Designed miniproteins, single chains, continued (5). Designs and how they scored, part 5

Each design is a single chain, and the fold is of that chain. pLDDT is the mean over its residues in the fold that is shown.

## One batch from the design tools (miniprotein)

Design m16143
Fold by ESMFold2-Fast:
Structure m16143 (fold): chain A 61 residues (1-61)
Amino acid sequence: SMSEEIDALVARAGLALAEGRPLAEVVAEMTREMRRLGLSDEQIAGGVALLRALAAGLEAR
């Protein structure tokens, strides 16, 4: 499902953030992947927002 595909992309991007990759690079890669999969602007915005929240949580450690 689209939700499962978004969840998988967010999980992969979250791991990249946890490994210390720059947020801007990870967001750009995730956006490109989501576009390639045919996801809507709204779905892409949701995924990016979740990534930003995950990055903020990691920095708070």
Scores: mean pLDDT 79

Design m16144
Fold by ESMFold2-Fast:
Structure m16144 (fold): chain A 79 residues (1-79)
Amino acid sequence: SVADDFAQKRELVAQVQAAAADMLALMETLAPEQRAAVQARLNALLKELEDVLKNGSIEEVQAATARFLAEVDAIKAEA
């Protein structure tokens, strides 16, 4: 239902916000060139997520969120 989709989108946004906060803290520990590279990677995925939040289905929001969280995990493994 629309109400269930709305509640699920809110939960997915909360997960992205928590992961983004972790990334901001991590980026403070990086050299400027590494920080810029990480920021560019995350900004591309955040733009995709913003676009699907406005215009996409719940399935598209789930997929975009999964891609964002996977990139966050990859960056953490590289650090």
Scores: mean pLDDT 85

Design m16145
Fold by ESMFold2-Fast:
Structure m16145 (fold): chain A 82 residues (1-82)
Amino acid sequence: MNSPRAQAIEAAMRVLDKNGDGKIDLEELKEFLKSLRPDVETPDEVIEATLKAYDTDNDGKLDLAEFEQMLEDLGIDPSSLI
């Protein structure tokens, strides 16, 4: 059984991961960040910079660990995404 945090992150990834590859690409990250701040239009360049900051593998995508680190650093409670 996963912790509430791990379960929430997994659920968020399942919603965002349209490709089913277990990673979040730039387009999926844009949808996610815009959903968190629907009252603020976030520029694509800001989202791209965020992805690049956490993309330690330089594959242009965030895996589960990188996505979790991003959520923690941004102060986003993954349980709010379910």
Scores: mean pLDDT 72

Design m16146
Fold by ESMFold2-Fast:
Structure m16146 (fold): chain A 83 residues (1-83)
Amino acid sequence: DPLKEQREKSIKLLEEEIKRLEEELANSPTVDRELLKDLLNALAALSGLVDTEEIIEKIKEVLRKLGFSDEQIDLILESIKNS
C-alpha cells in the first residue's frame, strides 16, 4: 500500500488528539458537549483511515472509559457511519 506510511502518521495524530480530548473530558465535572463533539469527529476521521474492525475495539474502549453504555456506543458508531 503506497499510502501506508501516511495512514500510520494520520492514525497517530488522531490517537494523540483522542487521548487529549479523553483527558479533558475526564477532568470535567460534567460532560463537555463541545469536547464530546471534537472526540466524535476525531473518531469519525480515524474510522475513515483504517479497516473498521481494526479500530472498533479501541473506539469502544475509549467510549466506555468516558462512561458510555454499550447501547450508547453502538448508536454513536452508527451515527458516525451515517454522517
Scores: mean pLDDT 65

Design m16147
Fold by ESMFold2-Fast:
Structure m16147 (fold): chain A 87 residues (1-87)
Amino acid sequence: MARERAREELLEAAELAGKGYKENNSSLFTGGMIRATGAALDAYLAGVSPEEVAEMLREAAEYAKPISEKAAETLRKMAEGFLKGAA
């Protein structure tokens, strides 16, 4: 349940962030990034491993790539942060 919900939220967040970067809309990409961070943290707190959270973030980055490469790069950096346990 928690893993499925997190995956869906991350894809939605990636779409919002991608659109925000593409449109130079600070509110939209900030909202997308906050949503992605929240979804990742919620999954982690629900017992999803950092490795699985990073995997979901990488999937979200691939989903965002055709919308905005910059949004995809930001999501990949977030995934690396979870893998390194720096959060």
Scores: mean pLDDT 80

Design m16148
Fold by ESMFold2-Fast:
Structure m16148 (fold): chain A 92 residues (1-92)
Amino acid sequence: ALEKDPNDYKAWLLEGIDLYEKKDYAKALEYFRKAVELNPNFKEAWYVLGLFYLSLEMYEEAKVYFKKAGVEEKPYDEEKDKEELEKIRKKL
């Protein structure tokens, strides 16, 4: 939770993923943006932003964020992308 350290970029990303799973996309996006603002070298946060936009079929935006994460453009796969989000969530 963020109440102890608002500069914990991992906590912002973790809570953002939880909001995304709850389909609160507007808050999830703000939390993901906060994570990359606090640590622009946190590739996992850029990757999650890419997955977020990909799930919304916003392919041009997804490509930009995947590039920032050091990843080539990938096709949307809802099941695989959910598995990748869960893996990232468990690392946080």
Scores: mean pLDDT 77

Design m16149
Fold by ESMFold2-Fast:
Structure m16149 (fold): chain A 93 residues (1-93)
Amino acid sequence: DNQKKIDEIINELKKDGVSASTLYKLIVLLNREMAPTPTMQELITKLSQLLGEKYQEEGTSVDDLLNPSEEDQKKAREYFNKIKEVLKLPPAK
C-alpha cells in the first residue's frame, strides 16, 4: 500500500516537472519535521534518486540547489503537506 503510494507520489513529481531545488527543499523538510519510519526512509531514498536525475538534467549548480527560490520553497511546502497526509507520516517528536 505505502509502496504504491510512494511510487504514485514520485510519478506525480516527475509529471509535474518539479525542479531539483524544490526536491532538495522537500527532502530537507521531510528529514527535519517527520519521524524516520520505514515509509519515510523509502520515500527519502526515492526522492533522492529523483533529485539526482533532475540535478543532472537541469545542470543546476550546488549553490543554486542549496538556495531554492521563494517559489521553489512554496512548492516544496505544498508537496510536503500533501505527502505527509497521503502517507500518514508521524511528526518528529
Scores: mean pLDDT 83

Design m16150
Fold by ESMFold2-Fast:
Structure m16150 (fold): chain A 95 residues (1-95)
Amino acid sequence: SKELEELRKELKRLKEELEELEEELEELEKQDLSDLKVLNRLIALALRLIGLEIEIRKILEKAKELGDEELVKEAEELLKRVEELLERILELMKK
C-alpha cells in the first residue's frame, strides 16, 4: 500500500540517521572525556537518539496496525540499536 511505502521510506531515513549517530559516537569515544566540549557533544547525541527513538516507535505502532511483520522487525531492530548507543553514552559519561 502507499502508506506502507511511506513508512518504509521514513524507516530508511531513520536508519541512515542512526548510522550517522553511531559514527559520531565512535569518534567521540576517541576524544578526551574530561573536555567539556566533548561532554556537550555526547549530551547532544543522546538527545538526538531519544528523538530518533520516538520516531521509530511511531513507525513500529503503524507497522503493527498494518500487519507488516518485516517492517515491525526492522523497527524493533533499530530500537535495540538506539538503546545500545544510549547505554554506551551513559557508560562514557561515568568515566
Scores: mean pLDDT 87

Design m16151
Fold by ESMFold2-Fast:
Structure m16151 (fold): chain A 88 residues (1-88)
Amino acid sequence: IPSAEEIRAAAEEAYAYYLSLGDELAARAMREALLETAERLAAEELSADEASRYGLAVFSERLAELYAEAGDEEKAALYRELAEEARA
């Protein structure tokens, strides 16, 4: 499992990748989720084996927020449910 530094580097790569696909909301959500996951790992608030599920939950929650701001309530509701499932 990568270090917090490696996850921060991966966040920038993921951001560029999603932008190359034309998905600016997914790019932003992924970058923010990976950076938050890296911060929690560095603070020892999150174990390495929890990182993937935590990152998925944060990504889904953030993407739901961004879709709600964009007026897409159907996608916002879908990603809120995915975030709750990932936290369960």
Scores: mean pLDDT 76

Design m16152
Fold by ESMFold2-Fast:
Structure m16152 (fold): chain A 71 residues (1-71)
Amino acid sequence: MKEVSREISEYVLKGKVEEAIKLIEEAKEEDLDFEHILKTINFLRMIDRDDLAEPIEKTVLKKYPQYKEKL
């Protein structure tokens, strides 16, 4: 289900990085839309918000290192 990935993006865009990290850590792999999360990270970098992108990317790659090649 892509709902959790949407909530992660909304929390990150609002500056609630800690809440987004908790959702990533608690969610099952099947509940995460990695394409959506990666697009959110890339969008934040394009608008010079690496301060929001880096913690999210680090959390995702720590839990799912196989997605590193897609970044």
Scores: mean pLDDT 77

Design m16153
Fold by ESMFold2-Fast:
Structure m16153 (fold): chain A 66 residues (1-66)
Amino acid sequence: MIELSEEQKEEIKKLLMEAGLSEAAAEAVVHELEKITDPEEIKEALLRAGLSEEQAEKVVEIMLSA
C-alpha cells in the first residue's frame, strides 16, 4: 500500500482527467494505485485505464518522487 498525500492524489487525479478520464474514473484509478507497490503494476493499471505510456510514466514519476 502506497500512502499518497492529499496534494499528490489531487495532482494525479487532475492529470488523469486531462488524459480523458471522468472525475469518478480518475478517483477509482487513484484508489487502485494506492493498493499497488510495484511501479510496473502501477503503469499497467494506468494503461488499462486508457492512459498513454507517456502519461502513465508521468504518474509513476509523481508517485515515486514522494
Scores: mean pLDDT 75

Design m16154
Fold by ESMFold2-Fast:
Structure m16154 (fold): chain A 99 residues (1-99)
Amino acid sequence: SEKVDEILAEAEKRADELAKKYGLNERTRRIVLVTHADALAKYYNLTDEERAELYARLVPKLTPEQILELREKFGERTTRLVLATVAADGSLEPVERVK
């Protein structure tokens, strides 16, 4: 998706700027990246499918289908908390652990 590509480019640029300005470590930079990407997704009013594609690209081990399933079963807030946790520790929680 063109919108997803644009959002990722802008979020990456912003995370890099803040990391350089404030001397952020990689874990904190990833949290900034995910948070800014989520804000841009809301601003551009992405569909559920486009949002799942965006999050799968931020955390490459999750497919868009897995992210949609997380959202369906646990809601948007829980899905965002899982993705923020993954960004913080650099690992992916299996979907079954979120249940």
Scores: mean pLDDT 69

Design m16155
Fold by ESMFold2-Fast:
Parts: sequence; structure tokens; C-alpha cells
Structure m16155 (fold): chain A 102 residues (1-102)
Amino acid sequence: MEERERLLEELRRQYKEANPEITDEQLEERLKLSREVATYIRAAAFSPTSEDAKRFAELIINKSITEEDKERMYKQTEEVIRRFGLSEAAKEQMMREVEQMI
């Protein structure tokens, strides 16, 4: 965990060094892009195919996600929990991650 934070700080430093003209607003835009990429990665964890993952990520990013899409994501999360026999703590964490993506 600490190693990951160190790598993120190093990446932020490299971004500023590579783009010395970058404003606080541009840095915030880069962080938004990073969050979008993270959304694609998380969507892939809950999707049986890369095509489904892309579709879900795009709906979330564009804020076009419907109640039907939300129900579908929750159902997929429940199936994963059931299939792997996850602990109550893991179940709560996965549900929070789905909530955060939506």
C-alpha cells in the first residue's frame, strides 16, 4: 500500500516535470482521466467480457447509467460473491466498490 502511494507521488512529480506549464486546473483534468481509467479497470472485474466492461465504463463516465444498468451491476456482484463464497467483509467491500463506480 505505501509502495503504491510512493509510485503515485512519483508519477505526479514526473507529470509536473514533463509538463512544467501544467496548471492546477489541468492537473485536476488529468486526475479525472485517471479516475475514468480506474472505472474501466473496475468495470472489467464485474463483467464477463471486455465488451461489457467497456459498455459499463462508458455509461458511468457519461453519467448515462440507468436503473436497469445499476441492477445489472448489482446482480453481477452478487453472482461473484456467491460463486467464490466470499466473506461478509469482502461482500461489503465489493458492494461499496460498485456503489462508488455508479
Scores: mean pLDDT 63

Design m16156
Fold by ESMFold2-Fast:
Structure m16156 (fold): chain A 85 residues (1-85)
Amino acid sequence: MLKEIAEELEEAIKNGDIEKAKELLREYIDLLLEKSFEQIDANPDLLDDEGRAQYDALKALDEAQREALKQEAVELLIKEIEAEK
């Protein structure tokens, strides 16, 4: 799934389909967060005390807070992609 989304994202960027790229970036971020949480939960020693505090804070975010951060991340990434064109 991550590989398929990454391939579609690359194609959308090459074609200048910014709306599709935004949708794919949102999906990609969601999958990355899910996978990262799974890895950290399986190996808590991967994080030092500072990283663990940041992880706990991120995990404690409500739906609206997560959505806002995801939206900002997508906008920043799209802005960088557009600047490279």
Scores: mean pLDDT 74

Design m16157
Fold by ESMFold2-Fast:
Structure m16157 (fold): chain A 82 residues (1-82)
Amino acid sequence: SLMEELEELMKRFMELAKKILSDEVLAEVEKIYEEALSKKDDPEKMEQLLKRMVLFALSQLSEEEAKEFVEKLNEISREVKE
């Protein structure tokens, strides 16, 4: 289901973020993640919050780090989709 896909995408995004992001940036991303988890019955809101987490994380990275992050996110997205 879309909700299961979004939850898995967010979980794998957080695993990736913990490896790449600084502790300070990760703390802000985790706040958005907690808000997204509170919206389990609203897939549209969860998707908006996932997008917000991704865009915020990318804004805090160098061009090279952002490219690596996007490539890994695309792999995760393909694995989670039907």
Scores: mean pLDDT 81

Design m16158
Fold by ESMFold2-Fast:
Structure m16158 (fold): chain A 82 residues (1-82)
Amino acid sequence: MLSKEQLTAAIAAGIARLWAREGLEAAEEYLRRAVEEARKLDEEAGELFEEAAEEALREVRAAVEAGRDPEALARELIERGQ
C-alpha cells in the first residue's frame, strides 16, 4: 500500500506533467475527476486520495508560482518518487 507521502508525490508528479502539457486548468479538472472516481470505489480511500491530491496541487502550484518550470518540476518529482 502506498503511504500518504508516496501517494502525494505521485499525484504531484502527474499534476506537474499535465500542467506542462495542457496548463493548470486541465490539470485541476483531471485531478477533480480522479478524486470523484476514487470516492466511488471506496469512501475511506477516496478521502485519503482527496487529501493527498489537495496537498499535491498546493505544492505544485506554490512551486510554479515561485518561478519553477512545470516540466522541470515534473522530472524532479518523478525522480524523488522512484
Scores: mean pLDDT 77

Design m16159
Fold by ESMFold2-Fast:
Structure m16159 (fold): chain A 63 residues (1-63)
Amino acid sequence: SALEEELIRKLVEEMGVSEESARTAVELILAGNRATAEALIREAEKLNRPDLVELIRELIATL
């Protein structure tokens, strides 16, 4: 989905995550892994990226 691709892009470009790790994290969130979602939100908050926090929350809301 467009939300998945945008989140992967931002994780790679803005958080310095590898594309493989970003895709794995998104897949885990879509599978309902709350710990992965919460860890990613916390990391985005540490980097002062509220746009990433909102995008992750939107992805969770599609579950």
Scores: mean pLDDT 81

Design m16160
Fold by ESMFold2-Fast:
Structure m16160 (fold): chain A 64 residues (1-64)
Amino acid sequence: GPAEEEARRLLEEARRLEREGVRLVIQGKWDEVAAIQRRIAELEAEARRLVGEERYRELDKEVL
């Protein structure tokens, strides 16, 4: 449903940001790394809110 589709999009964005964070670490851009880490936490929290913890864990396995 719409909530699950939104949660999947949020998780896909979070995992993309994790990959970008690795690049920023290599560049020594620590303030930008901290900002990305905060954004990932916000996206993951919203995904959990939309679908609950059990379904969140299932979706997270699918986007990895």
Scores: mean pLDDT 87

Design m16161
Fold by ESMFold2-Fast:
Structure m16161 (fold): chain A 59 residues (1-59)
Amino acid sequence: GAATEAAARRAIEAARAAGPERALDSAQKMAVQSLAEGFVSAEGAQEAGRRAVEEAARL
């Protein structure tokens, strides 16, 4: 859904800002932060983190 997409984009942006060596860690932390803020459900956070990690690994 829209919240999961927004959480994924936020995590990918965090990964890019952190640089290649910290990208995966930053993506995961942002997905967890989105869940903690109530911005996305647990399922949505898991999916957002998975997508962000996958994209960060390809960059």
Scores: mean pLDDT 75

Design m16162
Fold by ESMFold2-Fast:
Structure m16162 (fold): chain A 68 residues (1-68)
Amino acid sequence: SALAREVLEKLERVVEESASVDELIAWLQGLGAATLERLVADADALLDPKEAARLRTLLSLFRPQFIP
């Protein structure tokens, strides 16, 4: 999925300190909790296994800042 890959790439850029955390959080909030929960649930179908595992790890790390 293009969206799942974009979320992963934006999360990786923030981890690498090459992008703004505040801008990432605002963008993720704009997607909405239901969309983010679906991406996590469907990650193994949308991405390769390595990318799916990385997406779950990074979204878990940032979750307290964008989804209650």
Scores: mean pLDDT 77

Design m16163
Fold by ESMFold2-Fast:
Structure m16163 (fold): chain A 72 residues (1-72)
Amino acid sequence: NEEKLRALAEEGIAMIAAGASSEEVKARMLELAKELDEVARRAVEWGLAAIEGEITPAQIRGIERLALLLLA
């Protein structure tokens, strides 16, 4: 989970840096979240749903940290 969560966060941040839309970033992160266990997957789903408007690298890192906290 922890390695997959980091990879998911880094993929999302890289997509933002490459100019992907917030919708594209969220869709890709949700697809990658399918590889996580139920708790981590739900944390990513809820974290993304809580974002109102443009997704930022800081918000992606926040989702990563919250999901890791819930797995601890």
Scores: mean pLDDT 83

Design m16164
Fold by ESMFold2-Fast:
Structure m16164 (fold): chain A 92 residues (1-92)
Amino acid sequence: SVEEQVEALRRGIDGLEAGIKEMQEELKKATSIEEYERIKNRLGALIDQAERLKEIAEKLGHPELVERASRLIDEAQKLLDTVNKKIEELKK
């Protein structure tokens, strides 16, 4: 049913939110280029997943879930920008 698809989508978005939270915590503890590059790779995967879930939310006509996925993409992009700056600082 559409309701079951929406529930699955909500669970997927909740999982993304948890994953981004985990990356925020790992970023606070990271000290090496290798650690930052692992976080960068995981953030890239989370952004790709969020974009797929946003597309599904759009197809289901669920604006609240589109908005949630969009916010998570923005949050992950901000973390990615921070990671890229840290990598650049350590390579000097």
Scores: mean pLDDT 89

Design m16165
Fold by ESMFold2-Fast:
Structure m16165 (fold): chain A 68 residues (1-68)
Amino acid sequence: MLLSEAEAEEALAALLARYRAARLEFQKTGDRSALEEVERELRAFLGRLSSAQYDRAIARLAELEAEL
């Protein structure tokens, strides 16, 4: 089922915040468990998006990756 624009933005913001935290934790501890979990959830989330929502999500993930 496709998400509404508001649902997609809210879920994306939460997942990106968790992804950022997991990347920082991995850098400090070497533990990949949180990072692998968030990456799995991101892949599942992306599969639920419309084409336009997917493109926006990928752009925002790329911006976050550039900041890390």
Scores: mean pLDDT 79

Design m16166
Fold by ESMFold2-Fast:
Structure m16166 (fold): chain A 91 residues (1-91)
Amino acid sequence: MSEETLESFVLAGEGGVERGNYINALIGAVALERLGENDRAAQMYIAAGDALHAQGKKDKAIEMYERAIRLSTDPSIIREAEENIKRIKEE
């Protein structure tokens, strides 16, 4: 897979976030991870988790948020993912 292909998946993922499509967000997250852009990848995993939660897929949403926490070094991104996990567990 070329760097151009990874950039294409990033663009698809970012567009998917605005439409609430978790698959596009997940594709973008994986592409950003492979490019080494871990904080941007973490934001896409949070977006994928939010979309999965909206679909009632709580376990999968938690998995996406845990992935974001693992990848990110940004305290604000980590805190957002941790707060989203807590909200789901309290439902």
Scores: mean pLDDT 75

Design m16167
Fold by ESMFold2-Fast:
Structure m16167 (fold): chain A 122 residues (1-122)
Amino acid sequence: SLSPEELATLRAILDAMEASLRTEGRAVVDVDSLEEALRLKDLIIKHLPDAVFVLRVRPGAGVNPDDEVYLVVENGEVSSVTLSDSLSENEQKAFREIIEQWNARAAAHLPAMRARVAALEA
């Protein structure tokens, strides 16, 4: 069952994705820790199994503080990419291309995710 707090969290995630898409052209949600990212991932999979979400973990939270960690939640599964200054230019380019593909899929699925959350409110 979906709690009022879970519903509010799903709405906040969708609002954050829409805001990010307008301000930086990327449907990404910033999270303060890897623990928060994993908690949100479980909530998303439970209520929105067909959703595509990109979570960006801020530096300093349970990972190397210079690294930027991206997680995608897609088809009930999680994939991750870590951007690090230790990577070669070719590796950084390849990982950025993967992240951009994830963001494009998340943006494409955003209207369907909004409709699903609205249906959960009814």
Scores: mean pLDDT 81

Design m16168
Fold by ESMFold2-Fast:
Structure m16168 (fold): chain A 72 residues (1-72)
Amino acid sequence: MTVLEGELAELFARLFSEADTNRDGVLSGEEIDRLVELLKSYGIEATKEDLDKDGDGTISPQELLDFLKEHA
């Protein structure tokens, strides 16, 4: 568990740092499209709806981390 969570945290940090271009601590709009393409490049299938579970148009760090725990 601890080792897998560490690897997921590393993946999360890479994905979030590349997608969060304005560094506001959430992903919105075009940053969500960028995240979807990044996940696809890592072999992870994701839609905007899979990532934005609240449907509020933003993806929090917690939502991305929870997604990665389920799919990576």
Scores: mean pLDDT 73

Design m16169
Fold by ESMFold2-Fast:
Structure m16169 (fold): chain A 85 residues (1-85)
Amino acid sequence: SEKEELNKRVTEFYSELAKLEKEGKSLEEKKEVAEKNLPEELAKLVKEFLELKEELKKTEDEEKRQELLKKMSELLDKIEEILSE
């Protein structure tokens, strides 16, 4: 099943991403793991999410944080839609 294969690839991606996070790897290396493991459309959305997550870590302004969280939520909804197909 394409859905089962995609779910397996996503699970493997999250495992690899968790390892990179623990090792303190750069945003660029995390994006490369997304490119390697995910279909192009999904990789694009995940890379945008990773960029927003790094921006959020550097942002102290509450209004800006809420804007970033809203954009991240919208990207997660798009990712879930692709994964549900």
Scores: mean pLDDT 79

Design m16170
Fold by ESMFold2-Fast:
Structure m16170 (fold): chain A 69 residues (1-69)
Amino acid sequence: SMEDKLIEEAKEFVKKAEEQVRKGADLTDIEKELEQKIRELSKKSHRAALLVMEKLAEVTLKRIQQERG
């Protein structure tokens, strides 16, 4: 279904974001990319958007922890 394809797209995007975090990419840039993807997916699938929102929360917490150190 279209829903299943959007969920798969969200999972692949999350995996790509995780790889960028592992490689030491700028967390602020990753947050912006995730926010844009959430806006795009929210128009099509709330479930797919929520998967990306969960990853955004994790990246934001990691950035805040780095800013405190």
Scores: mean pLDDT 87

Design m16171
Fold by ESMFold2-Fast:
Structure m16171 (fold): chain A 80 residues (1-80)
Amino acid sequence: TFSSLFLQDARSTGETAVRGTKAGEDADLMLKLADNMANSMDDLGKQYSDDIGPTASAAREYLLRARRETERLAAQQQAA
């Protein structure tokens, strides 16, 4: 449950960057990864809410990387 809001926010931010910049292809791939992680965490959260540590850590790393890369690409587009 707690991760659902975080994952939704990360996805929304990435989608906005894709729509607002020319970094579409790279950002789209990162957003697809983030979306897959969000779906996996939501499913696991319902079944193993108290014991998803390893999977949650992996998913969090992917989401943080996806968001950071999306922000980096957006910054590059602004700088160009």
Scores: mean pLDDT 58

Design m16172
Fold by ESMFold2-Fast:
Structure m16172 (fold): chain A 61 residues (1-61)
Amino acid sequence: ADPRAAIAAAVEGVRASDDPGGMAASYAGHLEKAGLISREAARAARAATTADEAVAALQSG
């Protein structure tokens, strides 16, 4: 799988969502399980309090 394409899709989903926190948590779990982001990046995304924090965490993984 292309990690950059998967992360970019997750970022767009978070930014477009009415529930950015819930969307970020869902994407973080899937990306971590698929091996596309680190466990630390997934934890940061789930702990994020804003969409921008979640996006930064997903892009760092």
Scores: mean pLDDT 77

Design m16173
Fold by ESMFold2-Fast:
Structure m16173 (fold): chain A 99 residues (1-99)
Amino acid sequence: MPSKEEREENRKKIEEKYEKEIEKYSKKDKEKAKELQTIKETLEAYQFLSDKILALLEAGDLAKAAAFAEAVENEDAAKVAEIVGEEAAKAVETIKSAG
């Protein structure tokens, strides 16, 4: 399993890539910049949820990890909030709004 530090480094690389592309297009193509911003926010939400499930698996809490994965798959933000907190529930809402 990748370390917490490796996951954070990978996330930062993805964020930097999207920030540079958004800045590049912001003055030339507003629609493209907006599209890239939406993709970035959706990707960040997926990465946040992925990091949460990996943390539960690293802790050995397989039952909680399974319940969290099921709640995310069902887009049940209330259940996600109950299991891992409101910030994870907001990530589910972001993904649901993008789909």
Scores: mean pLDDT 74

Design m16174
Fold by ESMFold2-Fast:
Structure m16174 (fold): chain A 68 residues (1-68)
Amino acid sequence: GAMAALKAAIEAELERLQREALRAILEGDYDRFVELARRIAELHRQLGREEHAERIVASAEALKAKYG
């Protein structure tokens, strides 16, 4: 149904953004990594995963603070 199609589309976009986030880390671009982490978190919120979304952003900001 429509909800299953929406979930599949969100999960496909999450995989794409996660690959881009890994590339940003490998390039040392922690500003872009945090931006991508925020986009990933927004998609997790759409799936009802608010606590997971908060942890993603917090982890990305912590990595930027340590290495950026």
Scores: mean pLDDT 88

Design m16175
Fold by ESMFold2-Fast:
Structure m16175 (fold): chain A 99 residues (1-99)
Amino acid sequence: NAKKDAEFYRNLAKLARETAERAEQGRPKEEIEVDLSLIIIGVASTIAAGKETPLLRQAREELAKASEAIDAGDYQTAAEHLRRLSEILEELAKKLEKE
């Protein structure tokens, strides 16, 4: 269902943006990691459904870079990658609504 998939991507985009803001604010690592885990599960679920596209691959790359930055304690870099992820997820939602 394209409408439900679009809403799902918009919800993930919002979570990614909010997680970026929390990372920039210096919120505890445990709080950021919980949000990151939810985003990882969401993206992985879409790939498992056979929806692998160039935009979804780019979303995975941005998510991987954000995870690496969090593990390195570089929360500013993590926030930048999470914002890029949010933009990609919004674009995925828009494409589904045009179908």
Scores: mean pLDDT 82

Design m16176
Fold by ESMFold2-Fast:
Structure m16176 (fold): chain A 77 residues (1-77)
Amino acid sequence: MEELERAMKEYGISREEYEELQRIARRLEEAIEAGDREAFREALEELGAYYQKYGGYSPEKVKAYIEKALAHYEKAL
């Protein structure tokens, strides 16, 4: 949380943007704890949409990162 607040100040992220990021982070954590691959994928897609909206990432680059993260999750478990 503190690191996110620091990044928020450093990159000029609004409180609304920060709260959206926190919501996505909670979903990712819950999906990992539940071992729910589909919920994890959905949370990653939301995170990707966040970076596309606020970070200027392309849809293709976001998709590549989601696929890489999902593959890493499967290899770790």
Scores: mean pLDDT 68

Design m16177
Fold by ESMFold2-Fast:
Order: sequence, then C-alpha cells, then structure tokens
Structure m16177 (fold): chain A 55 residues (1-55)
Amino acid sequence: MLSPALADRLRAEMLKVFSQSKVDAVLTALQEGRGADLTPEQVEMVNKAMELMSA
C-alpha cells in the first residue's frame, strides 16, 4: 500500500510538470494496488517524481 506521505510527495512533484487529472489517475491506481496496470507514460511520471524526491 502506498503511504500517505509518499503519495503527497509524488503528487507535489508530478504537479510541477503534469496536469492534475493525470496525476490523480496515477495516484488512484497506486492507492488501489493497480501499479502493474500503469501505462508507460504513467510509469515515467512516477519515475520522474521519485528522482526529484531523492535529489
């Protein structure tokens, strides 16, 4: 299960580059445990957010 703290950080980072609707779709899928169902674009969104969070 995606932690609330991680979800909030992913949202903040993704919203710098992507629309709210795209960000909400990704976070909803991750919260529902459907991470494997993410599109390639959505996987890239998460990867970019993770890189920015580790910087």
Scores: mean pLDDT 77

